# Ledger of designs, part 38: designed miniproteins, single chains, continued (5)

Each design is a single chain, and the fold is of that chain. pLDDT is the mean over its residues in the fold that is shown.

## One batch from the design tools (miniprotein)

Design m17382
Fold by ESMFold2-Fast:
Structure m17382 (fold): chain A 80 residues (1-80)
Amino acid sequence: LSEETLEYIEKVLKEGEKKLEELKKDPNAKEEEIKELEEKLKKFKETWEELLKAVAERAPIEKIAELGEKVLELAEELLK
């Protein structure tokens, strides 16, 4: 994995955490919205960990590509 990819993931995590903190401070925010964002952050972290493990274990390129696609999809959802 490239340094640029790691920087991108750190940025997504930081923005996601900031968005969650802001949502928790909003008196008009519904509990369901907060829970959905928490679940998205958790899924993003889990999928990123799976990708790192797949790379470390030298998994087939197709599996690494699939996990990478899922990470990017979840990142897009968090940055909306």
Scores: mean pLDDT 80

Design m17383
Fold by ESMFold2-Fast:
Structure m17383 (fold): chain A 98 residues (1-98)
Amino acid sequence: DEKKLEEALEDVIRGLEEAARTLRELGEEEAAERLLRLAKELREALKNKDKEAAERALREAEELARELMDRHPGTPEARALHEALTRHMHARYQEELA
């Protein structure tokens, strides 16, 4: 179901923006800017239906989410982002099998 893939990707975008807000409050301005850049790249990829650009941004987002969970283990937004990424990967797998 393509709608589930799109919803999962929108959840990732929201997670990136929410994590960026929390990181800015923690003084992690550079990491916050990286998350906002990835959110913008994913939105443009969705708009343009650019699967390759979306996959690149998602890989970088996954790496950054893991890094943030290690540095800020008490940040629920970083965990929520990781969970959203996992849901997107699962939805993609189901779509490929359908």
Scores: mean pLDDT 72

Design m17384
Fold by ESMFold2-Fast:
Structure m17384 (fold): chain A 80 residues (1-80)
Amino acid sequence: SLKEVLEKAIDKLETMLKMLEEPAQKGDERAKKMVEKIKEALKLLNEALKTGKVTPEVIESLRDVGLGLEADEIEALLKG
């Protein structure tokens, strides 16, 4: 279901965030940029989970953080 895919994406992003926080604090600029993108994606995903409405921004944010498979699955669920 849509809810299950959203919850799975949130879980994956929270795990990624925990792994990247230490490199980001130590000055890894790639980690810092990814942390910012993940935090934005988590905000959008939690809003989608709360409202049941997935915006194009949610899909784009997932692709930007490397969750393209989850983005594709959500798009398929929204179309059919």
Scores: mean pLDDT 86

Design m17385
Fold by ESMFold2-Fast:
Structure m17385 (fold): chain A 56 residues (1-56)
Amino acid sequence: SRIDELRAKLAELYAKVRELADRYKAGEISEEEFNKQLEKIGAQMDELAEELKKLL
C-alpha cells in the first residue's frame, strides 16, 4: 500500500540521519555539512508526514 511505501521511505530517512550522526561523531564531516544534510533530510521527512496525514 502507499502507506507502507511511505513508512518504508521514512524508515530509510531515519537510517540516513543515524549514519550522518555517526559520521559527525567520528569527525568525518564538518558541523556545517552535518547541519546542511540534516536540514535536507528533515524537509523530506516533513513532506512524507504531510502525505501520511492525507491518508490517515
Scores: mean pLDDT 84

Design m17386
Fold by ESMFold2-Fast:
Structure m17386 (fold): chain A 86 residues (1-86)
Amino acid sequence: MTIVITFRNMTPAQKEEALALAEKYRERGYDVEVRVEGDTVTITIGNVSVEQETGFILKAIGYELDGYKVTITRDGDKTTIEIDFK
């Protein structure tokens, strides 16, 4: 399955953190693509297991607990997680 994580309305420091996160996933052997568009960072992770998907969802819930808006959508084999820092 594929996980798409979109961070919106990021500060420069938050963008650096998101890019560092993407690199950590690459270092762990994940198939990772990154797109940066202004203050938006999209990280696409391919070939994810159901157990790994659960890990990503739990991390997203961490952002929601910190008071950010989090939206999780599942469409077949694709899970989209959107985190808005606005």
Scores: mean pLDDT 82

Design m17388
Fold by ESMFold2-Fast:
Structure m17388 (fold): chain A 58 residues (1-58)
Amino acid sequence: SSMKQQLYQQGIQLLQQGKAALAAGDRETAAVLYNKGANLLREAGLSDEEISQIIQQL
């Protein structure tokens, strides 16, 4: 797999963990996880617009 594909998969996993934290009422942990996931997706070559769409679709 390309490095970008690995970054993408890790980013999505962190966003999913962030969503779970938010559902549990842990807004602080959710913010940290969303930030980390978004950063990995940017490194994978995604725009902020694409990242926002992914978060909304989770």
Scores: mean pLDDT 89

Design m17389
Fold by ESMFold2-Fast:
Structure m17389 (fold): chain A 60 residues (1-60)
Amino acid sequence: MSEEEREKLFELAKAVLDAMNAYIDYKEALRQGNVEEAEKYRKEMDELFKRAQEIEKELE
């Protein structure tokens, strides 16, 4: 595995972790009934998930 591949794998792992944190924040906002906060975190989660997909595609 190249150094560049290792760096991309680390970035992928980080993006996935960040997406999971956004999901937790999204669920918490829903529990509080804060629709605006929930929409914000849902968008962040979607963007992070798309980023993870892009990195994964680059590794294939």
Scores: mean pLDDT 81

Design m17390
Fold by ESMFold2-Fast:
Structure m17390 (fold): chain A 89 residues (1-89)
Amino acid sequence: SKLEEAEKLVEEAAKYYNQGNYEKAIELAEKAEELAEGNGRVKALALIVRGNAYYAQGNREKAARDFRRAAEADPSLREDLEEAARLVE
């Protein structure tokens, strides 16, 4: 299913992020967000990986935006992600 593909892409994006390949992490996280099909948890995880990768590249504004979008996608992560967004701005 598209959701299963999205979950796999989040895992692959996180692996590239951990290897320092931020460009590939962002690419895969964007694809995962598109395929998440309204699943807030998977969308939030994709946005967290992309936000972390943007921050690692020095793009603080895009990182903060993605953390806030992730907080909206999964309210259970809201407090931590809104704090992360404030800290990276």
Scores: mean pLDDT 90

Design m17391
Fold by ESMFold2-Fast:
Structure m17391 (fold): chain A 81 residues (1-81)
Amino acid sequence: SDAEKAKELREIYENREKNKEKYYEALKKLFLEELKKLKPEEIEELKKEVEKLKEESKSKEFSEEEKLNLKALEEALKELE
């Protein structure tokens, strides 16, 4: 059920520091499902934003959570192709 999925995602997020790999896999799956709902032009804009954030990460310290979020989104975009 949607309620059970929401509860599972919440528990994964609350325990993200204890199991970063499980959080990363859940985040990637969540991004992939959301990306499937987008139009091609929205996906292209998102790809541009991800590349911009990757360039910014070279000159600015990103947190471990920010790095995982960016990596999960980038991998989801690659799997969508």
Scores: mean pLDDT 76

Design m17392
Fold by ESMFold2-Fast:
Structure m17392 (fold): chain A 84 residues (1-84)
Amino acid sequence: GIKEEILKEIEEIEKELEELEKKAPELSKEEALKKLLEIAKRFDELIEKHLDLIRSDPELGQEVLERAAKLQEKIKALLEKLGL
């Protein structure tokens, strides 16, 4: 169902961030930042696309909020590691 599709897309975004974390030592600061911004944008676009469903389903909304918070903390940690 659509709820499972949203959660799978979030899982894919989380995997992209994990792959970036692994490759970060091989990337320039500029390349790493560009990829981080692309990941953040993809997550934002996913939430905007499904906003009505997220608002109408409290369980989905809570799961999305918790996963968004974890994603934001990982992005912040990687930015700090890059000296940004």
Scores: mean pLDDT 85

Design m17393
Fold by ESMFold2-Fast:
Structure m17393 (fold): chain A 72 residues (1-72)
Amino acid sequence: MTPEERIRREEAEAQKWLDELAKKSPEYQRLVDAARAAGLSPVAIRQLVELYKEGRRDEVEAMLAAARAWRA
């Protein structure tokens, strides 16, 4: 697999995971929507949700702040 094919596959798998998350655990949808508004990719949004579930909130806030600062 080329690096580009691997990235595309990872993004597709992350998007599928997020779609399933929205159906099973709508409580995370606000975080997912905020991350998308900040311009994060599906892979980055999945990592953000997993960090949030692990209680690593400082890292979640840092990722969102960095993404928002880049867009501002």
Scores: mean pLDDT 78

Design m17394
Fold by ESMFold2-Fast:
Structure m17394 (fold): chain A 58 residues (1-58)
Amino acid sequence: SKEDIVRKATLSALEEALRRGESEEEAKEIAYKAGLAAGNQVGMPKKEAEKVAKEALK
């Protein structure tokens, strides 16, 4: 689903940012933006992509 794409993009970006030595707060911000970008790529409304990305980062 589009939600799975956004969730996976968010979590993958989080893992890569942490692996590169970013702080937890910086990594979450990078991951959130990656989730939004993935949502836009698959035609998901921005507010829905924001919700999915935020829930993935809890």
Scores: mean pLDDT 86

Design m17395
Fold by ESMFold2-Fast:
Structure m17395 (fold): chain A 65 residues (1-65)
Amino acid sequence: MEKLKEAERLAQAIKQALPNVVEVKVEDGKITVKIAGLTPRDELLLRNFKAYAEKLGLELEVEYV
């Protein structure tokens, strides 16, 4: 239950921080981020979010559209 709350909180943070995010899904310990474009700042933030998710035991997958 703790991990689900962390996953949902992280998904919200990703949506707020990355303006080119089209969709963020949370499903069974996996966060899927669909993104339409990436600036150098967005790449750094996404890398940090991925590292944080991995520390929480969550998988973060990025899909480019």
Scores: mean pLDDT 78

Design m17396
Fold by ESMFold2-Fast:
Structure m17396 (fold): chain A 55 residues (1-55)
Amino acid sequence: MPSREEVEREILRLLLQLLAAGRITEEEFAARASAIGKMSHAEQLAERDRLAAEL
């Protein structure tokens, strides 16, 4: 099982890829990045998998 810090780093990387691809706005990126710290570990794992599927 990846650490919480590894999952958070991967989510941020995926969000940056979506931003670079023009799939999300800068405002949406900031909002989603801010939300990561409020997520449980299970929620972070689900968000990582969901974002990977969006690419």
Scores: mean pLDDT 80

Design m17397
Fold by ESMFold2-Fast:
Structure m17397 (fold): chain A 95 residues (1-95)
Amino acid sequence: SEAEEVLERLKNSENLKPDLERAKEILKKLTDGELALEIAEAAIEALETREKPSVEEARLALEIAMLALKLASKEDVARAVGLVLRAIGLLLDAE
């Protein structure tokens, strides 16, 4: 699926911004909360491996994390909130 393709792209991304933009568009149409969380986690982990993410990349990661939170089951809300907090941390460190 397109969601599985973007998950693999995020894990191996050399140009992260277009992969984050694609992930955001896919999450807007996704109904699978677990897959949404996996995509959001991969996006945040990819940014966390960078020395300094841009403000735009960090903002996209936050939007992705918030979309995953909206799709999260009650059992996964704590995991989804954790991803949002990590994305906020990336935004605070961004240049």
Scores: mean pLDDT 84

Design m17398
Fold by ESMFold2-Fast:
Structure m17398 (fold): chain A 57 residues (1-57)
Amino acid sequence: ADDEAIAERLIELAKKDPSNKFVAERLRSLADYYRSQGKTDLAERLEKVAEEAEKAA
Protein backbone atom coordinates (compact mmCIF):
# COMPACT_ATOMS: atom_id res chain seq x y z
CA ALA A 1 0.00 0.00 0.00
CA ASP A 2 2.69 2.54 1.01
CA ASP A 3 4.93 1.44 -1.87
CA GLU A 4 2.08 2.05 -4.31
CA ALA A 5 1.60 5.58 -2.92
CA ILE A 6 5.26 6.41 -3.62
CA ALA A 7 4.96 4.97 -7.15
CA GLU A 8 1.80 7.01 -7.87
CA ARG A 9 3.56 10.21 -6.75
CA LEU A 10 6.45 9.60 -9.15
CA ILE A 11 4.03 8.79 -11.98
CA GLU A 12 2.30 12.15 -11.45
CA LEU A 13 5.66 13.97 -11.44
CA ALA A 14 6.60 12.31 -14.75
CA LYS A 15 3.30 13.41 -16.32
CA LYS A 16 3.56 17.03 -15.11
CA ASP A 17 7.26 17.54 -15.94
CA PRO A 18 8.31 15.15 -18.74
CA SER A 19 11.45 17.23 -19.39
CA ASN A 20 12.93 15.88 -16.13
CA LYS A 21 14.67 12.71 -17.35
CA PHE A 22 15.83 11.86 -13.81
CA VAL A 23 12.21 11.00 -12.97
CA ALA A 24 12.11 8.47 -15.82
CA GLU A 25 15.38 6.89 -14.63
CA ARG A 26 14.04 6.68 -11.05
CA LEU A 27 10.83 5.05 -12.30
CA ARG A 28 12.88 2.35 -14.05
CA SER A 29 14.91 1.71 -10.88
CA LEU A 30 11.72 1.37 -8.83
CA ALA A 31 10.24 -0.98 -11.46
CA ASP A 32 13.27 -3.28 -11.04
CA TYR A 33 12.90 -3.12 -7.26
CA TYR A 34 9.17 -3.96 -7.25
CA ARG A 35 9.72 -6.79 -9.74
CA SER A 36 12.26 -8.29 -7.31
CA GLN A 37 9.59 -8.02 -4.58
CA GLY A 38 7.08 -9.95 -6.73
CA LYS A 39 4.96 -6.87 -7.52
CA THR A 40 5.04 -7.46 -11.26
CA ASP A 41 1.88 -5.48 -12.09
CA LEU A 42 3.24 -2.37 -10.35
CA ALA A 43 6.63 -2.82 -12.04
CA GLU A 44 4.96 -2.97 -15.49
CA ARG A 45 3.01 0.23 -14.77
CA LEU A 46 6.19 2.07 -13.77
CA GLU A 47 8.02 0.85 -16.90
CA LYS A 48 5.22 2.13 -19.16
CA VAL A 49 5.23 5.57 -17.53
CA ALA A 50 9.03 5.77 -17.88
CA GLU A 51 8.74 4.91 -21.60
CA GLU A 52 6.10 7.62 -22.14
CA ALA A 53 8.20 10.19 -20.26
CA GLU A 54 11.25 9.34 -22.41
CA LYS A 55 9.18 9.75 -25.61
CA ALA A 56 7.91 13.15 -24.40
CA ALA A 57 11.46 14.39 -23.71
Scores: mean pLDDT 74

Design m17399
Fold by ESMFold2-Fast:
Structure m17399 (fold): chain A 81 residues (1-81)
Amino acid sequence: KEKELAEKYEEEYKKELEEARKVAEEIKKIDEEKGKELEKGIEELEKRYEESSKSADSLASMKGVAEHFKKGAEEIAEKLK
């Protein structure tokens, strides 16, 4: 069960990160500096993921961080309209 749970959280993390990257690219077209800051945040999340234990708990934490980051990026995009 832990294996299945870890796999699920890993997929969810990757999906959230991919969506965050798309939002960052959109922001970069409007505000290049702010978009670059978000890209750096995504790079830090990718590094943290690679260094993680890949346990269910670790991946659940990574998913939460990616979700929070994506939500923040979406709020920035909404304000920039």
Scores: mean pLDDT 81

Design m17400
Fold by ESMFold2-Fast:
Structure m17400 (fold): chain A 58 residues (1-58)
Amino acid sequence: DEEALELAARGAKEIAESMGVKPTDEEAREAARRAIEEVGSENPSLAAVRGGLLIARK
């Protein structure tokens, strides 16, 4: 679901930035895709948190 991916990518970027990491839009979208694979597309907020953590752990 493209809409869920966009929401998760935006949230992941914001969460990563709050942790001191400045990801590109492409990095945020990649992390969001990985997060959606793990938690599903029905919860973009959870995917955003997971994606932000994936970026920060890099």
Scores: mean pLDDT 78

Design m17401
Fold by ESMFold2-Fast:
Structure m17401 (fold): chain A 57 residues (1-57)
Amino acid sequence: MEELRRRVGELARRLLEEDPDASFGEIVRRVAEELGISKSTASRLLREEFEELARRL
């Protein structure tokens, strides 16, 4: 879980750098596709990582 959460966070940061206006749903979809996980799993992990990304942004 720790490794997957880290990969989700890194990928989300990269996607936001490429498209800062991307919606939460678009990032969830892209992360799920890239990592081969479900959208519900990506959504849960992204919520945790978005708290950190929002602090950074």
Scores: mean pLDDT 73

Design m17402
Fold by ESMFold2-Fast:
Structure m17402 (fold): chain A 86 residues (1-86)
Amino acid sequence: AKAAKASALLNLGNTLLANGEYDKAIAAFEEAIKLNPNNADAYNNLGIALLQTGKYDQAIAAFDKALEINPNNKFASYNKAIATEK
């Protein structure tokens, strides 16, 4: 199912992010978002991967989207503050 595939891609992205495979993590999170565009966690984790690759403006945009979907996402708010100081 589409939802199951989105969850699998999010989990894959999380594993790749933990292993420092940032470009592959970005690709996995982008595919997860295409399947489920209302997943705040996918946008937050995409932002983290973008931040780790020095793509600060793109990271800020991803964190903003996570906060637009879930305004109480404290992790996205914190990570956005880090990205804006770069």
Scores: mean pLDDT 85

Design m17403
Fold by ESMFold2-Fast:
Structure m17403 (fold): chain A 59 residues (1-59)
Amino acid sequence: SKEEFYELAYRILLEAGVPEEKAREHAKWIADLAEKYNLSKEEGERLARQVAERLVKEM
């Protein structure tokens, strides 16, 4: 579900060191994309990890 993707992405972002507020914003965005494009759990996890890595490097 969208909520499961949100929780998964949020945890991945937090573990990577993304600040809580940004992690919430991007987790919501990832969950929206996962629903829109019917992503698998593995695809959603990979997307979340890529977003986390990018955000941490830009901070």
Scores: mean pLDDT 84

Design m17404
Fold by ESMFold2-Fast:
Structure m17404 (fold): chain A 55 residues (1-55)
Amino acid sequence: MIEKTGEAVVPAAAAEAFAAAEAAHVRSDGGQVLSTEIVPEGDRARVTVTYALPA
């Protein structure tokens, strides 16, 4: 497995849905989500997803 980190800034109301969609994408590629962090930035949120892909 190779660890990677993806980060995006999205509207705060969309942060949970974005994180869920990203996790689903990782799993569809045979990967595993290791951690998800959502940090509020005013009306937006920074979503950080750390995941592992098959080597």
Scores: mean pLDDT 81

Design m17405
Fold by ESMFold2-Fast:
Structure m17405 (fold): chain A 106 residues (1-106)
Amino acid sequence: MAQEYIDLGHRYRIQGDLEGAIKHYEKALEIDPNNLDALRNLGYTYFEAGDYEKALEYYEKLYELGDELDQMEALTNMSEVYEKMGDYEKAEEYRKKAIELAEKLR
């Protein structure tokens, strides 16, 4: 089941085994390609591993498939990824998009 692999991925991530975490989250996504929890956790784990291009790829998928709260989370996290990449202009752009979306939810 996809959820079992997400739970396993969480255990590996908590122990600092980012490679193990990624493998289990990717297995969850192989079972359920639209699993928002798997996409979210792959984004987070690749970001922690310093693979910013992969982190952006999974956050973009979360934005495409998720609801307004998932989209706000994806935009906020993409802003942080761009900031770590030194792309401050894109970081500000994505942060602004997240704020604009959050204001629409009020």
Scores: mean pLDDT 87

Design m17406
Fold by ESMFold2-Fast:
Structure m17406 (fold): chain A 95 residues (1-95)
Amino acid sequence: SPQEKFEKEFLFKLVQSQLRIVGLLTEGEIAKKRGKNEEAIRAYEEAIEEIKETIEFIKKVLPFLSPELQEEAEKLIKKYEELIKEIEKEIEELK
């Protein structure tokens, strides 16, 4: 159905965003371990921006998702909001 195609495209975009976030966080952790604090901060700030863009994308699509996917998407927004707070604390510790 058109709905199933729309939801599959939504899930695919979420997976791509999640891979980018994980990549940026891994880059930040490696830079931190190597004492490259400025590079770590940059990677963490880029991860925060990717997460914020993903939250806004989810919010725009949310009304058009099935009730089950809406619930899962809302849980993901909350997890991402908490992740931003954790990354912001890491950045402050590196300053």
Scores: mean pLDDT 90

Design m17408
Fold by ESMFold2-Fast:
Structure m17408 (fold): chain A 97 residues (1-97)
Amino acid sequence: TVEQMVQEANSNSSKAEDNTLYAYSLAGKPEVTPEQKEALIEAGRLYDKSQNLYLEAAKTLQTKGEADLESVERLIDEGNKLYKEGEELINKVKQAV
């Protein structure tokens, strides 16, 4: 249902927000190298962009319902892509620490 799709998009947005805060928190730690800090800040930016895409998908579903599912799918796919790119940067830093 549209309601379930909205709930999923909002859930994914919340996870992306949590990961944005986590990445920036790690970047502020004194034990991270300048290179690791740069990667963590970039991961935070990717998660933040992902969050905004999921929120836009939820808003589109709430305003248009099923009338623009193609745009909703595109927003979710791009959000998922950026989320994975951020996760890859976080994992690379964790493997080096």
Scores: mean pLDDT 86

Design m17409
Fold by ESMFold2-Fast:
Structure m17409 (fold): chain A 81 residues (1-81)
Amino acid sequence: ADAAALAALLAALAAILSLSAAQLAALAALLATVSAADAIAALQDAIAAAQLALAMGQPAAALAADAVANTANAINAIAAA
């Protein structure tokens, strides 16, 4: 029981780290290429990696919703700039 909860928490942390890395990668890609398409591709790749990490645990499904919402806010902030 505790092991499953700990695994889910670690998966959520991995997803958050992946989303943070995606935001940095997207910003770097946009700055380097001045291309929104490259930034979007970097974000999509990181989201896919986060989804794979979150799929490994039972309680990870609830945490995935929060991670996705946080990513959407970051994408909207970049799009609004």
Scores: mean pLDDT 56

Design m17410
Fold by ESMFold2-Fast:
Structure m17410 (fold): chain A 86 residues (1-86)
Amino acid sequence: MVKEELEKLYKEEAENLKSSTRESTLEAMRKLAERYRKKAEEYRKKAEELKESDPEKAEEYRKLAEIYESIAKGLEFALEVLEKQE
């Protein structure tokens, strides 16, 4: 087989395995959502610490916190959708 075709097959099989093995997918997504929520909290705390000394950097960390929170919410939504399909 050609290397490019093998790589494509591995990606397709990985996606099929995620769909077939909901238990493993749900667990992975749950852990990722938790991780990103912790990152969001961490960046929010950094933003508060810099609020008075460096407002510009504080805003930057707040935006990072919002990004990680949005990712976590997206993962939680995906978890709910996958669970409802059962």
Scores: mean pLDDT 73

Design m17411
Fold by ESMFold2-Fast:
Structure m17411 (fold): chain A 78 residues (1-78)
Amino acid sequence: LPAYNQGEVLFAQGKYEDALKLYEQAIEEDPNNARAYHNLGQVLAKLGKNEEAKEYYQKAIELDPDYSLAKTNLQEVE
């Protein structure tokens, strides 16, 4: 599975630290992957790193201004 898809599986299993590493790899492979930035933000929020989560949600919105889930999640961590 590509790193992004592996990260989604680990996130669904509650393996947040492992999912974090896969989403970081997905961003390195494709810096324009708005979904990977959004999912990295969700992982960081699950780990209690809300300020870092905000930065990644903002990056997802920069790459996809119509990304409604990233906008909603940004509001939730404020």
Scores: mean pLDDT 84

Design m17412
Fold by ESMFold2-Fast:
Structure m17412 (fold): chain A 79 residues (1-79)
Amino acid sequence: SLIDRINKLIEEVKKNLDLMTPEEKKFAEELIKRVQEEIKRYNEAVKNNDIDSAIEELTRLFMLQLGLEELVKKIKEKK
């Protein structure tokens, strides 16, 4: 699922935090927090049968997934 893929990307980012500058680490941690908050909002929208909010949050999560993939790619290219 999209959520499972996002969680694996978060784990990959966390494994590479030691390779980041303090500023990059703060950015990555804030991005992870934002993604986790959007996952919570998506789950709440689905539970409440709020279709419009569920679609909106799913769209944001898809875009955040692409951002996490780009971050992981850039981290790996620095090695």
Scores: mean pLDDT 82

Design m17413
Fold by ESMFold2-Fast:
Structure m17413 (fold): chain A 79 residues (1-79)
Amino acid sequence: ELEEERRIGLALAEHLEREAAELAESDPELAEALRWAAEVLRRRAEDPDLVLSEEEQQRLREAEALLKAHYAAEIEAAR
């Protein structure tokens, strides 16, 4: 089970890193937040006993909110 959790975590980290790279020029703040989230996911994959603090969990939620806001703004700009 740890192996499956590790694989999922690494896949998510890679996905966030790719999105961060694509956004680096247009939205560097969002790109940085996504890179931080990816680093956290990679650390969890390396240390299966790692427990995220409430602050770290909140930062992950904030990164998700920034990503949602970015896509909402893109939709609005396309109008």
Scores: mean pLDDT 72

Design m17414
Fold by ESMFold2-Fast:
Structure m17414 (fold): chain A 55 residues (1-55)
Amino acid sequence: GAAIEELARRLGVSPEAVRSLVEGIRESPLYLDIARKDLGLSDEELEELRRLAEE
């Protein structure tokens, strides 16, 4: 949805990459740690990804 596309634009990645991260987070909290380290995300951006993974 629009939230995924907006976050992808802010992070400088594709919407597919954000969707993949959201799906991974739904399967395991480990993906939040990967997103923090790999993309250098702030706590606020990680919280947004976590919310997207919750619905």
Scores: mean pLDDT 75

Design m17415
Fold by ESMFold2-Fast:
Structure m17415 (fold): chain A 61 residues (1-61)
Amino acid sequence: GVQGLFRAVGDYKATSPEELTLKKGDLVELLERVEGALYLARNLNTGEEGLVPLSALERVE
């Protein structure tokens, strides 16, 4: 899958317990691609893990 450091492009609130909540600018590590553009990821600012759409993130260069 896509590896590397990402950043939340805006606030994203989890709608289910499997999803990751993000605030704009949160650093995110992608762990695994689950399906389509949906990834298992870790929010490095909170330590939480969950599912996040790739569209909520931008790659840190």
Scores: mean pLDDT 80

Design m17416
Fold by ESMFold2-Fast:
Structure m17416 (fold): chain A 85 residues (1-85)
Amino acid sequence: TQAQKEQQKKQAIEYLRKAGIYYSRGDYEKARDYALKAYELAKDVNPLLAGGALYVASKAYEKLGDKELAEKYLKKSQELLKKAG
């Protein structure tokens, strides 16, 4: 329903906000986890939000030393953001 999609979007925004805060504090594992949760909630309701979430996940993976996943999620983020614009 529309109400369920709006709730998923609000929760995705909250998780993405938390991901950004944890990233700023150097807690890259929590930043990654919250960014991926935001992506899962946003992927079917808001491509722009989903793309932003994968961008944060990519940056967290880079800090965690997982260059391959960082590059993979960065590319997917860029594709989603282009598709949304």
Scores: mean pLDDT 88

Design m17417
Fold by ESMFold2-Fast:
Structure m17417 (fold): chain A 90 residues (1-90)
Amino acid sequence: IPDPFLKELEERGEYRLVAQYYERVAEDPRNSLEQKAQAYLNAGRWYEKLGDYEKAAEAFDKASQLYEQLGNTEKADEARKRAEEARSKL
């Protein structure tokens, strides 16, 4: 979950470190499939703010795949569309 440390990184403009934090949450096998999907969605949003559209698209694709496994079609479609939008900026 977000904490004061993440807020400090955001306020300092350390968007890559925030995105990388969410990637680590998403890749941690101790986290639930839903937590991993949400973490990839968050990582993608922070990579978009950084202008790293390649990593944003990758994170959104992974979020979409995990939401599909969860049966959450609405969030899977949202993540897929964000990945396509990020790729359109490459």
Scores: mean pLDDT 84

